# Designed miniproteins, single chains, continued (3), part 9

Each design is a single chain, and the fold is of that chain. pLDDT is the mean over its residues in the fold that is shown.

## One batch from the design tools (miniprotein)

Design m8282
Fold by ESMFold2-Fast:
Structure m8282 (fold): chain A 87 residues (1-87)
Amino acid sequence: PAAEAIAVLRKGREEAKKLIRQNKIQEFQQVMDKTAAEIFKLTGDQAIVNRVAQATVGAIMFHKMYGPDEAIAFLDKKIDEIEAEIA
């Protein structure tokens, strides 16, 4: 369960980063929403799902204010924190 949740989170992050670099923020949001839903299906942990949602909203805000590089840096930091909590 934990290893599968981490694999889903990592796959979602890499797809999300690609979309942020392409300035496809609506598609990025959809990928992160799908990632959060899969994490909930695997873990049943609403607290982890809430942290993924917060990381998504934060990355969108950083993209709007600072651009894609800062959004990606924020997303990487927050996903690393979530992975550490699952592991």
Scores: mean pLDDT 86

Design m8283
Fold by ESMFold2-Fast:
Structure m8283 (fold): chain A 90 residues (1-90)
Amino acid sequence: GHEEKLRKEAIEKLRKAIKAIEEGKYDKAIEEIEEAIRLLKKLNENVPKVIAASIDVIVAKRNKEDTSSLRRAVENLAEALGITIEELKK
C-alpha cells in the first residue's frame, strides 16, 4: 500500500544517509535525512522523534562536521520507523 511504499522509501533514504556520514559527505547526509523527514511527515507516525531529528538537522546545517547531530537524527528517524540502526547498515 501507499504507507508501505513511503516507509520503504524512508528506510532507503536513511541507509543512504548513514553511508554518506561514514564517507564524510555531510551535505549529502543532510539531504537524505531531510528527504526521510519529509516522507515520515506524510506517514504522520511518532511525531516527537521526527521533530527531534528536524532539530538535529538544523544544528548540522550550522556545523556540517557535527556527525553526532546527524547520527542522532538518523537514530530518531529509525525509531520512528520501528527499525534499528543495525538494520539500516545491512
Scores: mean pLDDT 81

Design m8284
Fold by ESMFold2-Fast:
Structure m8284 (fold): chain A 99 residues (1-99)
Amino acid sequence: MKEEIKKWLLERIDETLKRVEELAKQRNHQKVLEFIEKIREFVENNDDIEYLRLAYETAKRVLDLLEQETDPAVLDRGVEQIWEDFEKKLKEIEEEKKK
C-alpha cells in the first residue's frame, strides 16, 4: 500500500509536469521550465510520501496559474511565490519528522 501510494503520486506528478511543460513551451516561459526541472530533480532524490505529496500539490498550483494567467510578469511572480511556499512547507515537514 505504501509503495502503491508512492507510485500513484509519481504518476500524478509526471502527468502534471508534462502538462505544465507543454503550456510553458507554447508561451516560451523560461522560469516555468526551470521550475519543472527543479521539481523533477526533487522527486528523483526524495522517496518520502509527504515530500512527493508536497511536490504534487506544488506542480498543480503552477498548472492552475498557467491555465488562469497569460501575463508573463504575473506568471513569473506567481511561480516564484509558489516555489517560496514549497520551500517553507518543506521545512515544516522536515521539522515535524524530527519529532
Scores: mean pLDDT 81

Design m8285
Fold by ESMFold2-Fast:
Structure m8285 (fold): chain A 83 residues (1-83)
Amino acid sequence: MEEEEKRIERFIKILNDAYEYAKKLGLVTEEEYKRIQELIDKLKNGTPEEQRKARLELTSILADIAIRRRKLFPRSVPALVVK
């Protein structure tokens, strides 16, 4: 359990840094960023089912941001090891 929790916490930090950077680049709106924060809260404090759903949604949003960034800049978002 703690191993999985620490893995999630590390993942949350990486995601938060990536999303904050994306917001600074104008790749996400205030509403999207608020939704992302809600999903991050679910990863920290939710049930296993909520955590699974939040992880999936966050990964999908991150992929969408990566596509938007690719259109504006010839560089990818830092790679995250996500299955």
Scores: mean pLDDT 70

Design m8286
Fold by ESMFold2-Fast:
Parts: sequence; C-alpha cells; structure tokens
Structure m8286 (fold): chain A 68 residues (1-68)
Amino acid sequence: SVLDEIEGILETLQTVIDDPRVSQEQKQALLDSATATVQSLIREHKLSPDQVAEVQKRLDALQKKVDA
C-alpha cells in the first residue's frame, strides 16, 4: 500500500538522520528529497486528512532531529 511505501521512506530516512557520520547538510538534503517524494505520494493517492497529519508529524519530528 502507499502507506507501506511512505513508511519505508521514513524508516530509511530516520536511519540516515540517526547516523552521526552523516553531515547535517546531507541529512537536510535527504529530508528535503524524501519530503518531496512523500508529498507527491500523498497527492497521487489522495490520503485522508488523518493519514496526512500522521505523516506530517513524523516528518516534523525528523526535521527537529536535523535542526538539533
């Protein structure tokens, strides 16, 4: 399902963001790329507002980790 695809993207992204060997600049670039892909999937598959809110919450949490 599209939610499983989004979950896979977010899990991969979290692994990279949690890696101390990856620079903050690289983490931001990967987060931006993944965010664009996820937003495209949300629009294409017309996810519900509740599903969009859960995905956005996870993206926001990843952004906070990059900003720290």
Scores: mean pLDDT 86

Design m8287
Fold by ESMFold2-Fast:
Parts: structure tokens; sequence; C-alpha cells
Structure m8287 (fold): chain A 58 residues (1-58)
């Protein structure tokens, strides 16, 4: 589980870096919802994205 959280966080950080290059600074948050699901939140000046993904898809 921890390795899946780290993988999800790295993916979200890559998206945040992309937004930062376009002038929109973003923050990321990754947390466990349950044993099979991880929640990823990306917040920027212009965008807010909150998704739940299955651990098996990471």
Amino acid sequence: MEEKLEAARRGAEAMAKGLELLGDKATVKVEEVDEEHIRITIESESYHKDIVVKVEDI
C-alpha cells in the first residue's frame, strides 16, 4: 500500500510541475480512503481536482 501511495504522489507531482511551468502553482495531496482506494487531490490557482483511484490501477 505505501508504495502505491508513493507512486500516486509522484504522478500527481508530475502534473503539478506541468501546471507550474504554465504559471499555475499547484499542491498535491495523496491519502488512503480504504485498503483498495487512494484519493488524489490537486489544487491550483485555477483548478481543483479530486479523484479516487483503485490501488490495482497504480
Scores: mean pLDDT 74

Design m8288
Fold by ESMFold2-Fast:
Structure m8288 (fold): chain A 71 residues (1-71)
Amino acid sequence: MDREENDLASELGRELAELGLSPEAVRAAVKAGLKEELTEEDVERIRKKSPNEELAEKAIELAKETMKKIK
């Protein structure tokens, strides 16, 4: 598997955990960030599993940034 993708996933996971997201929300955001495209369902899943809207928005933004790095 792509080692660079694994490294980006670890980095994203750490940043999300530092924001205080639940493990389920972190996993959802990391999975979304590793996809080639972010779907509306992925965004809603992150929002529903996050403790509040502000953290959900930050998680979505970090996932989008990670997607740009993977291309």
Scores: mean pLDDT 72

Design m8289
Fold by ESMFold2-Fast:
Structure m8289 (fold): chain A 100 residues (1-100)
Amino acid sequence: SQKEKLEEIIKGLEGLAEQLAKKYGETPLIKKLKELIEKARKALKEGNLEEAKEYILKAFEVAAEIMLEIAKQQGLSEETLEHLKKVLEEDRKLLKEILE
């Protein structure tokens, strides 16, 4: 069911946020990621599947920002960063299609 798919996605995002917080601490973007995930979980519990989907997509956007910032801090080339950004944008499109 759609609800079961959303639950699994939220669970995955929660795991990612916990791993990021353990390695990098509670940075502003990681706090924002956690807040969006909590909002998605609350919407799902309330039966608002459309709102849960919106918060999942917003959480994915913030996770992508975190990944790009980490890659930049690690000294990845501009060409590699542009490629990573394109991959993350395609992943977001795929996630949106899966959620619809």
Scores: mean pLDDT 86

Design m8290
Fold by ESMFold2-Fast:
Structure m8290 (fold): chain A 60 residues (1-60)
Amino acid sequence: SMADLVAALNKEYNLGLSTEEINQIADVAQSLGLTEEQLRALIEGHKSATKDIVLSAFGV
């Protein structure tokens, strides 16, 4: 699922996202019609940023 992908990327890049924030990002990605590949690329583009910048990129 999208939430599982966000959770895996959160662990891989040590983003510090909560379970609620993971679910919010997954819901936004689904509402935008993003593929798993597009979601991964967007998160990887912000992996060196703070958690707040990642959340802002998804409108959270």
Scores: mean pLDDT 77

Design m8291
Fold by ESMFold2-Fast:
Structure m8291 (fold): chain A 90 residues (1-90)
Amino acid sequence: SRAAEAERLLEEAEREVEEFAKEHNLPEEDLRALLERLRATAERLAGFSPERLRQALTAEIGVAVAALLPDADPAVAAAYAARLAELLAA
C-alpha cells in the first residue's frame, strides 16, 4: 500500500538523517527540527507515489541541511541529498 511504502521511505530517511547528525555532531534540537520536517512532508504526501515522496524527502533534507550548516560547503548538503535519493530508490 502507499501508506506502507511512505512509512518505509520515511524510516529510511530518518535513519540516514540520524546517522548524518551523529557523523557531524549536529545539535539535538537541529536534528529534531529536521526529523519533524521529514515527518510533515511524508504526512502531506502520503497519497502520492513513492517516487514523488522520495523526491520531496530528498529535496526537503537538502534545504534543511544547507540551513542548519550554513558554514559548511554547499556540496556537502548536495552530496547528502544525492546519497539519500540513491538509497531511497533502492
Scores: mean pLDDT 70

Design m8292
Fold by ESMFold2-Fast:
Structure m8292 (fold): chain A 87 residues (1-87)
Amino acid sequence: NAVEEAIKELEKILKETTDPFVKTIIKVALEDLKEALATGDTRPLEEGLGIVGIGRGVARIAGDEEGVAILDRVLDAVRRALAELQA
């Protein structure tokens, strides 16, 4: 149920987020989670995890502390979902 938990958490984070860059990253991760839940294909989600990590790095360099904190929450949720899907 970590995938369903991650979907709920990302939908909640998306509602709290105002930054269009961070919103776009969350929307992509959310679609990848829904795809993994529907098809069992984890490849888009694995690639998406890398993109979230890059986005976090960009936010950190830009001094966007809010974006870093949000993307850390996204990374944590996606990693937990991947661990369950790959078990």
Scores: mean pLDDT 83

Design m8293
Fold by ESMFold2-Fast:
Structure m8293 (fold): chain A 62 residues (1-62)
Amino acid sequence: SAEGEALRAALEAARAALERLGADVSHFRQYGEPSPEMSPDAHAAALAYVAAEADYRAAFGP
C-alpha cells in the first residue's frame, strides 16, 4: 500500500542518514556507553530512526 511504502521509505532514509553520519544505534546499544563524540546531527538521525521504526512497527505489528 502507499502508506506502507511511505513508512518503509522513511525507515530506510533514517537508516541511510545514520550510516552517512557514522552512527549506529545497535552499536550504541551493544556497548551501553553514551557517545561523547556523537554530533547533534547524528543524535537527531538516531532519534529519527527510532521514531520511524516505531511508526512502522505500529502499522505492521510488533
Scores: mean pLDDT 69

Design m8294
Fold by ESMFold2-Fast:
Structure m8294 (fold): chain A 98 residues (1-98)
Amino acid sequence: MELLKRAEKAVEEEPSVARYYTLAAIYLLLKDPEKAIEAVEKAVELNPAFKKSLEYVKEQLKDPSKWRDVALELVNAALLLDPENELAKEVEEILKKL
């Protein structure tokens, strides 16, 4: 729950696609795909260019065996947008060790 609280605080302080993608990846770690989709929807509201990413995530999350890979893809995208995001780096390391 500590990672989730940190991610929620980050999007409250400064909402961004990278921060919402990190939040979505944490929700997938918690086995909550509906909240993960909601977080990606918030990212698309900030930047509609990411609409195809939302469509892809919704399709992939129909298969729970894909959730770890989708979470990694979301965190990798977050790190491309914000390379200094320490929370995204921590989430990536956790996902790689699963």
Scores: mean pLDDT 88

Design m8295
Fold by ESMFold2-Fast:
Structure m8295 (fold): chain A 96 residues (1-96)
Amino acid sequence: GGLASAYRSAAEELKEGIEALKTPDAQELVEKHAERVRKAIDEAERFGDTEGAKELRDLVDQAVEAVKNGDRETAIKLFEEGRKLAEEKAAQYEAE
């Protein structure tokens, strides 16, 4: 359904974002990848999961701030946590 698809998209964008954060261009690329993730989160919210969308958005926003402060390791951990959350929610909504 729409929720499962939205969270799968968020998980895929977070996976690509994690790889970008491992490069020297992390500071330049983080906002581009965060924007792509936020578009998928907005779709999940539109399909009715406001709480899940908020949780994932908070993780993404914290990761962006971590990169801006030079803390790439924290940003990667936050994106990995977000990816796990998105994958779990995609599986949950796919089963229903």
Scores: mean pLDDT 87

Design m8296
Fold by ESMFold2-Fast:
Structure m8296 (fold): chain A 100 residues (1-100)
Amino acid sequence: SEEEVEELKAEFRRLRPQLRNALSYYKFYGDEEKAARLEELLQRIDEFLEKMDKGEVTPEDLEEARRLLAEARQVSAEYQTFNDELKEKARKEIEKVKKL
């Protein structure tokens, strides 16, 4: 449906910055396999966003978009969890220093 297309567009646009941050992280740490996978995922997301903006979406495109969204959500969630753990570690270290 048109409503489903708009929801998919909104979710992809929300996830793109998070995926780009994850890509920068993997490139920095030399995880070439994860970086390559994320580059491919981001390219495919951009292709779907263009198709959705043009109204040129087939049922097969929607099925693939749903699979890509599930993958993007998983990658984003894993990266976000890692960032939250790093922030918590930093907070605890700052608290230790402040008590000195």
Scores: mean pLDDT 79

Design m8297
Fold by ESMFold2-Fast:
Structure m8297 (fold): chain A 79 residues (1-79)
Amino acid sequence: GPSIEEFLKKIENELNEIANKIETLPEEEVKKEFNEFIEKLEKLLEELKPYLPEEIFEKIKKIIEKGKELLEKKIKEKK
């Protein structure tokens, strides 16, 4: 249903917005916000694991990895 796709899109958008803050905020503040978001998300996913299809967890993992790669790339490009 649309709710799962909307949830995935919200995760991707939030990670991208946090990563984009590298342009305006100190690196340490952005990394802290990014890591806090991922920690909260990973905790939520462990609690939801019995209720969600495995395919959705794999999609979320890929979104998180892409978000991490984007943040590291933006940090490197700013230096």
Scores: mean pLDDT 82

Design m8298
Fold by ESMFold2-Fast:
Structure m8298 (fold): chain A 65 residues (1-65)
Amino acid sequence: SELEKLQKKALEEVTEKYKAKDYIGANKVLVDLRNTLLLEFNLSIDEVTEIIRKIQAEAIKKAQE
């Protein structure tokens, strides 16, 4: 789905930003994703918060590998 592709792309971008220690850039990707999920996909604040937390956790894990 388009939603799954968007989440996968965001995970990849945030992971690369974390590897580069570009925390400002990583936060921008997450803010842009949050806004897209709320405004274009009509997800609830709770659903979006869970998605963002999962992406952050996985990106941190991948960046440490």
Scores: mean pLDDT 86

Design m8299
Fold by ESMFold2-Fast:
Structure m8299 (fold): chain A 87 residues (1-87)
Amino acid sequence: MIFKIIELRREFVEALENEDKEKAKELLDEMYELLKNLKDQKQLQILAKALKEAIEKAPAPESREELIETQRYIVELMEKKVEELLK
């Protein structure tokens, strides 16, 4: 479940970079449905911790291009942190 949410977030960032608004909306809806059905408090806590740490470590974007790169970097940091927390 957690890795699927991270993968969908990565695909969402790629859709934003490609200006594919329909794909971005579809991926958001899928992520929302998965989050709504995530009843495991431990997995939710791991996701929240990974997201918080990723946001804190990501550089502040200075342009629109850097904003997309920052979002991609946040996804990479989240994946690494989730892998660390699940060990």
Scores: mean pLDDT 72

Design m8300
Fold by ESMFold2-Fast:
Formats: C-alpha cells, structure tokens, sequence
Structure m8300 (fold): chain A 75 residues (1-75)
C-alpha cells in the first residue's frame, strides 16, 4: 500500500538523518537542512517509478523545506 511505502520511506530518511547528526555533531542548521533535502531528493528518485503518489507528496515536502532553508540562508 502507499501508506506502507510512505512509512518505509520516512523511516529510511530518519535513519539517514540520525546517522548524519551522529557523525557531524557540529553541523550548522543550514548544513543539516541541506542534508535533509538531499535525503528527500534520493527518496523521491527511488519512488517515482514505484509509487508516483508518494513521490509527489515527498516532492511537495521537499519544495517547502527548500523555501524554509532559503529563508534561513538570507537571515
């Protein structure tokens, strides 16, 4: 189901972000945001042919995250 696909994708993203934070304890908020966007982009690419609906939802989340990051970079 698309719900199971979304849950798996979110867990994989959480695991990657946790590993990044453990390896990079001094990372800035901007660097953390850039890494999170990279992880979202990787999941979107994987899911485009598998579950386009989940991929589209993640793309909307990624686009919103990019807007937030851009505002942080301007501050």
Amino acid sequence: SSEEVMQKALQEMIDKIKEYLEKNPNASDIEKGQFAIKVLDEQIKKLKDVDPEVAAKLQKLRDEAKKVLAEMEKA
Scores: mean pLDDT 86

Design m8301
Fold by ESMFold2-Fast:
Structure m8301 (fold): chain A 81 residues (1-81)
Amino acid sequence: LAKETAEELERALKVTLEALDKVAKELGLSEEEKEEVKAKAEELVAGLKELAAKLDEEEQEKLLEAAKETLAELEKLKAEM
């Protein structure tokens, strides 16, 4: 279950990074600013994976559900950009 949660968080990160790349092109963000935001997003996801590994099965199920909902919302935002 922690593995599934980590996979969903990684998918959310990938979608977020793709959306960030699109926004960077539209807003004229520098490559340095874009990389800084990417690094922070990756660090956040790594922290969430560590947290997920410490949760019991019921808590991991709830976190997995929240991660799936977050991923769906991020994909919707990316499509609307």
Scores: mean pLDDT 68

Design m8302
Fold by ESMFold2-Fast:
Structure m8302 (fold): chain A 95 residues (1-95)
Amino acid sequence: MKEARRLYYKGVDAFINQNYEEAIELFKKAAEIAEKQKDYTMAADSYKNLGLALEKQHNFEEAREAFEKSLEYYDKAGKTSPEAEENLQAATLAI
């Protein structure tokens, strides 16, 4: 759906501008819409960037949960994400 992708890119813009609270909300919404659409790649990308935004706010436990969701959805999409795996390990060590 165009809406999930639109929210995802708005989240990326917010993240680049260091508006992490806005980025978190946008990535959560993008992930929810992508999940409903069974767009597992978009859901995985949204959860990965959600985790990164949560790490910027030092919410390492929530970031870890987001990265775990990202890996689940990449697996459902038949894809691997070394970056998401590395991000999960980093968030776990920061707790």
Scores: mean pLDDT 83

Design m8303
Fold by ESMFold2-Fast:
Structure m8303 (fold): chain A 98 residues (1-98)
Amino acid sequence: MEEETREALRRMAETFREFAEKSKDPVVKEWLLAQARIYELLANNTEEDLEEFKKLLKETTEWMKELIKKLKENKDEETLKKLREELAKALRAALEAA
């Protein structure tokens, strides 16, 4: 992996950590910390970090699927909207930092 790509991934990880520290929602905070770790593991580019990346990606995906399912079953459209907006803001900031 090119060094410029690794530096971009590290900046994205740092941005997700900063958003996690500022988040008052424990669910949003946990997701943002998971994203920070995923991008950090990708930047490290070792075999051990790639296995940890696969594990975290799978766990985070399953967790998000369960969360979305519960919110839909409860018809909690306001919580879904807030979650979408918080995650979109963090993703945009991380991409701009890359």
Scores: mean pLDDT 77

Design m8304
Fold by ESMFold2-Fast:
Structure m8304 (fold): chain A 92 residues (1-92)
Amino acid sequence: DELLEAALKVADEQAAEMAAAIAQRLKDLLKLDKEMAEEIAKIIAEILEGVDSSEHDEATKEILEKLLELAKKYGDKKLEEILLESLKLLEE
Protein backbone atom coordinates (compact mmCIF):
# COMPACT_ATOMS: atom_id res chain seq x y z
CA ASP A 1 0.00 0.00 0.00
CA GLU A 2 2.93 2.37 0.59
CA LEU A 3 4.02 1.65 -3.01
CA LEU A 4 0.53 2.58 -4.20
CA GLU A 5 0.60 5.78 -2.09
CA ALA A 6 3.98 6.73 -3.60
CA ALA A 7 2.72 6.11 -7.15
CA LEU A 8 -0.52 8.06 -6.53
CA LYS A 9 1.56 11.19 -5.82
CA VAL A 10 2.70 11.30 -9.49
CA ALA A 11 0.01 9.44 -11.49
CA ASP A 12 -3.71 8.74 -11.76
CA GLU A 13 -5.31 5.75 -10.01
CA GLN A 14 -5.08 3.27 -12.91
CA ALA A 15 -1.42 4.01 -13.71
CA ALA A 16 -0.54 4.10 -10.00
CA GLU A 17 -2.14 0.69 -9.35
CA MET A 18 -0.24 -0.91 -12.24
CA ALA A 19 3.04 0.74 -11.20
CA ALA A 20 2.61 -0.36 -7.57
CA ALA A 21 1.90 -3.96 -8.66
CA ILE A 22 5.05 -4.06 -10.84
CA ALA A 23 7.16 -2.47 -8.08
CA GLN A 24 5.82 -4.93 -5.48
CA ARG A 25 6.68 -7.88 -7.75
CA LEU A 26 10.21 -6.55 -8.29
CA LYS A 27 10.60 -5.90 -4.55
CA ASP A 28 9.66 -9.50 -3.74
CA LEU A 29 11.76 -11.09 -6.52
CA LEU A 30 14.87 -8.94 -5.99
CA LYS A 31 14.58 -8.40 -2.20
CA LEU A 32 14.69 -4.63 -2.71
CA ASP A 33 14.48 -2.28 0.24
CA LYS A 34 11.34 -0.20 0.76
CA GLU A 35 12.86 3.11 -0.41
CA MET A 36 14.10 1.68 -3.72
CA ALA A 37 10.74 -0.04 -4.35
CA GLU A 38 8.92 3.29 -3.76
CA GLU A 39 11.25 5.08 -6.22
CA ILE A 40 10.61 2.35 -8.82
CA ALA A 41 6.84 2.69 -8.29
CA LYS A 42 7.01 6.46 -8.90
CA ILE A 43 9.15 6.09 -12.04
CA ILE A 44 6.83 3.44 -13.53
CA ALA A 45 3.74 5.50 -12.63
CA GLU A 46 5.11 8.67 -14.30
CA ILE A 47 5.91 6.73 -17.48
CA LEU A 48 2.52 4.97 -17.57
CA GLU A 49 0.62 8.24 -16.98
CA GLY A 50 2.40 9.84 -19.95
CA VAL A 51 1.51 7.00 -22.34
CA ASP A 52 -1.81 6.00 -23.90
CA SER A 53 -2.97 2.50 -22.90
CA SER A 54 -2.61 1.39 -26.55
CA GLU A 55 1.14 2.16 -26.34
CA HIS A 56 2.11 0.18 -23.21
CA ASP A 57 4.88 -1.58 -25.20
CA GLU A 58 6.64 1.80 -25.51
CA ALA A 59 6.10 2.42 -21.79
CA THR A 60 7.76 -0.93 -21.00
CA LYS A 61 10.91 0.17 -22.85
CA GLU A 62 10.97 3.48 -20.95
CA ILE A 63 10.53 1.60 -17.66
CA LEU A 64 13.54 -0.56 -18.61
CA GLU A 65 15.67 2.53 -19.24
CA LYS A 66 14.60 4.23 -15.98
CA LEU A 67 15.19 1.11 -13.88
CA LEU A 68 18.63 0.65 -15.47
CA GLU A 69 19.43 4.27 -14.57
CA LEU A 70 18.35 3.58 -10.97
CA ALA A 71 20.57 0.46 -10.83
CA LYS A 72 23.52 2.52 -12.13
CA LYS A 73 22.78 5.17 -9.47
CA TYR A 74 23.14 2.47 -6.78
CA GLY A 75 26.38 1.31 -8.46
CA ASP A 76 25.37 -2.35 -8.31
CA LYS A 77 26.23 -4.21 -11.53
CA LYS A 78 24.61 -7.44 -10.27
CA LEU A 79 21.35 -5.60 -9.53
CA GLU A 80 21.48 -4.10 -13.05
CA GLU A 81 21.78 -7.60 -14.57
CA ILE A 82 18.97 -8.98 -12.38
CA LEU A 83 16.68 -6.05 -13.33
CA LEU A 84 17.31 -6.71 -17.04
CA GLU A 85 16.47 -10.41 -16.60
CA SER A 86 13.34 -9.69 -14.51
CA LEU A 87 12.02 -7.17 -17.05
CA LYS A 88 12.53 -9.66 -19.90
CA LEU A 89 10.40 -12.16 -17.94
CA LEU A 90 7.68 -9.51 -17.47
CA GLU A 91 7.59 -8.89 -21.26
CA GLU A 92 6.98 -12.61 -21.92
Scores: mean pLDDT 67

Design m8305
Fold by ESMFold2-Fast:
Structure m8305 (fold): chain A 57 residues (1-57)
Amino acid sequence: SDEVLEKAWEQAQKILDEATAKAKTLSPNEAAKVRSEAAKQARELLHKGALESRALE
């Protein structure tokens, strides 16, 4: 179960890091969209990981 949550955290961090790098090459409006989408995706992954971890317990 901890391994599932750890993987979700790793994926969320990767998404946020990639979005930050990409945002630096974009206009302010596009950067805001990329950051917003990445944050949403990271939250979804963490929520799913927590639910899967809890279900496996």
Scores: mean pLDDT 79

Design m8306
Fold by ESMFold2-Fast:
Structure m8306 (fold): chain A 90 residues (1-90)
Amino acid sequence: AAVEGARALAERYIEKGEELEKKAEEYKDNPETTASYYQAAAFYYGLAAAHYRSAARLSGSDEFAERAREAERKQKEATEKAKQYKELAK
């Protein structure tokens, strides 16, 4: 079903974002590399939010709307960290 497909993709994108944030922390002494990992994490969190929003629309579920908001918060945080490390690299 379309709802289950959107949920599965969103969950996978959250996992990819979290993996990339862990890599950013591993490379924190290299600001350029760290910024790239946070930027990639933000991208995947954005994809997850979009798919959770689709699942919420199709199902009418408040749970998916909440998961979308959480993914949006993670996207914003990762975007801000990417910006901070990019500035630090120069």
Scores: mean pLDDT 87

Design m8307
Fold by ESMFold2-Fast:
Structure m8307 (fold): chain A 83 residues (1-83)
Amino acid sequence: SQEDVLNRFRLMTEATVGMIEIAGRVLSVEELRERAKQMIRQLREEMQRLIERYKMSPEAVAEMQRLLQEAEAEIERIIERRE
């Protein structure tokens, strides 16, 4: 169902934020920024694949975009706290 796909994407965004939080404890700020860019790009690519594969509704696409933006904002906050 589209709800299952949304829940899957939510878990992926949460896992990505968690990985950046953990990486932020051991990586330099420059390495952390590079890791964050790569992981955010992977999330965007997966979002597009899920939209195409499951023919997500406009409402579901808007929710996926919101989840991605929230993850990006939290990742930026994690990096800023390290600076």
Scores: mean pLDDT 89

Design m8308
Fold by ESMFold2-Fast:
Structure m8308 (fold): chain A 78 residues (1-78)
Amino acid sequence: SREQRRANALEGLQNALRLVEEGDLEQAIKVLDTLIRAHSDDETLVRGLQRAKEALEEGDSDEALRILRELIKRLEEE
């Protein structure tokens, strides 16, 4: 269902956020890759996830956290 898919995306995003806060950027990237694959039909979400992944690959944790918080807020308001 749409509600279940949203819940799964929120859980994954919250997990990625925690991993970034803990400095585990490699695991955060793996979580984001899983979310991109699981939500490939959601163009807006995938674009946001790809931006967060790019920031993590560049070591920009602050930008990644900003993007992840933005994505979480958008999904919570849906």
Scores: mean pLDDT 86

Design m8309
Fold by ESMFold2-Fast:
Structure m8309 (fold): chain A 68 residues (1-68)
Amino acid sequence: SHVEEGERHLAEGERAFRAGDYATAVRHYALAIGHYLRALRENPDDEEVRAKLAEAMRRHGEAADRLP
């Protein structure tokens, strides 16, 4: 499902971020955002997915700010 794919990419992004690989973190967070947006198109009232989307967007911005 798009939720499961989003969770997988969010976790991979977090792992890359902890390793200092901000470019890889940005890519995985962007993929997580895409999957959560697709999930919300199928169920617009999913507050849990909205919260995960907000987290992925915040983490994406933090990782992008650390790029050289």
Scores: mean pLDDT 89

Design m8310
Fold by ESMFold2-Fast:
Structure m8310 (fold): chain A 60 residues (1-60)
Amino acid sequence: MSPAAREARLELEAALRAGEAVTAWLKANPEEAAKLTGKEMVAMFAERFQEELARARAAA
């Protein structure tokens, strides 16, 4: 497997996990979710994505 293909897979896995984590948090915290702007939601996803990507790279 090429290094580029491996990195692309890790990024995809991280994005899916980040999306699941954000969705779970929004469902668990509906009152707090209602206070978030679109920019804040995007920032939350971006932060979670970086965390999951770092974890995926460490586990690989």
Scores: mean pLDDT 81

Design m8311
Fold by ESMFold2-Fast:
Structure m8311 (fold): chain A 80 residues (1-80)
Amino acid sequence: MPVLTVTSKNGKTVKLTPEDTPEEIMEKLKSIGIDVDEELALRIVELLKNAELLSEEEKKELEEYLKKKLNVKDVKITFE
């Protein structure tokens, strides 16, 4: 199962999964001080559902994109 681990600039972490709803994604990110709109939450869910189809290069590009978009310390995609 793909998991997106987001680490805030304050060192707080949250794990996002393809089983999360857009509302649950928004609540988890808000719990570590990150505000996202419903459109971005929907995109994160769709990306996680398709994460197993991504190459290693595409995963790194997506991690860097989300890190900049969310303005966080780190974003990592792993498979559990």
Scores: mean pLDDT 83

Design m8312
Fold by ESMFold2-Fast:
Structure m8312 (fold): chain A 80 residues (1-80)
Amino acid sequence: MLTLEELAEKYGIPLSTVKRIEAEIDEALRQIRAAILVIELYYTKDPEKQAEIRAELRELGYTDEEIEQMLKRVEEIVKK
């Protein structure tokens, strides 16, 4: 896999443009992964599994407060 610097040089693209594209794609993938994990967290009743999913969400950069807000959104959608 090429670094962003090597990719920019190889294709003659400004490094700033390559970094912006990567940041937008990485953020979109992070949000999709978090949505899947939060849905799984809402439906699981196993405390060990809940702890594992919460740890993965923290690794993705989400705070406990943000995780609780996401869970509330899932609950509101399910209960409507």
Scores: mean pLDDT 80

Design m8313
Fold by ESMFold2-Fast:
Order: sequence, then structure tokens, then C-alpha cells
Structure m8313 (fold): chain A 112 residues (1-112)
Amino acid sequence: MVAELRRLLAFLGSDETIERIKAAAREILADYPKAVEYFEATLEALRALDVPAFERNAALLADYLLTEVPREKVEALLDRIAEILGKDREVFRIVFDGVLTFYGRLTGALNK
């Protein structure tokens, strides 16, 4: 919903913060250009408050991060985002791992 995206955008703070997060993704996921593409598309959809584009790109990103990207790279990205946002890295990692696992299970069920 638009109200939920607006709250998430407010949580991320400023355009400067979003650009720092994009830069971190480009650095850490440099060997995985498709992950960078989905990540940037997700953030741009969030900035535009485009709910369908956000849901589509977030799902593609979650699936790609779980299936194609080494876990250490995903954890490094989450730790960097937590630093940029001034959040506890361990708590942020646990919450995000839960979200990624949920999307991975949904994708796995569709391939039966």
C-alpha cells in the first residue's frame, strides 16, 4: 500500500541516504549485476511510491539474493545498509533474513 511505502521511504530518510545504499549495493554486488539492477529498481519504485513496481522488483531481488548470490555478500550488504541507517546490524540481519527466507519458500513452492 502507498501509506506503507511512504513510511518505508521516511525510515530511509533522505535522497542522500538512498544514494549511499545504492552505492553500497554496486560495490558489494559488483559481480552480480542483475542483483544490483533489481535492488536499484526496488529503491526507485519506493521513491516513486509505485506499489506494483516495488512488489515486483522486491520479489525478484529477494529470489535472486537467495538463489544466485553467496550468503556472505548478502550479509555484507545488510551490514552496510544497517550502518548507513544507524541500526543494529544483528537485529537488521535477523529481520531481513526472515523476509528473504519467506520469499524463498514461496518461490520454492511454485516450482513443485
Scores: mean pLDDT 74

Design m8314
Fold by ESMFold2-Fast:
Structure m8314 (fold): chain A 86 residues (1-86)
Amino acid sequence: AEAPDTVKLTVTFGDENGNVVATVTVTAKKVATFGDSALYEATVPKPAGAKNVLSVEPEAGYEMLRAAVTELTDTSATIAVLLRLA
């Protein structure tokens, strides 16, 4: 089966001290495929008080091979994840 066009990611944001500020669920879109894996990207508004992304977790049924915050601005975070169907 082909990788789905979208997957849900749970993104946890932290403050400068590593305390959890917010947890946000976003829909990431498939940007590329690599054999049995696919690259997904999401841009999420940065919650008030957030300074860092603490964790990224895909929905059930996926193995996360890699995750990266590719852009972090004062207003948004862009996250890329490489997923394989588990």
Scores: mean pLDDT 84

Design m8315
Fold by ESMFold2-Fast:
Structure m8315 (fold): chain A 105 residues (1-105)
Amino acid sequence: MLERIARFFVDEIDNPRPDEELLERLRELVREGVSVEDLLYIAMAAGRLVRDGRVAEMDREELVAALVELAPEMRAKIEKLKAENPEEAKRAEELLEELERELRE
């Protein structure tokens, strides 16, 4: 599953879609059984690779592998933040629930 999500975001980095088309594709992934949490972790990993300028140094398969490898690190960071700051954890959970509602029709 993570590899499929990673390939989706690599395609998005190479050829960015308009927000409405991106949102509809994200809704399709959620309808097909992809968790919103997995989408979030891969999206965070993709954002990190873009910010660090690493995307230009990697081919498509290297990017997919890097995203899959970084996703558990993103999850661990979120879990650590939840443990250290329960109030921010609650806010993050509310934002995730709102995103999940927006991605579901």
Scores: mean pLDDT 73

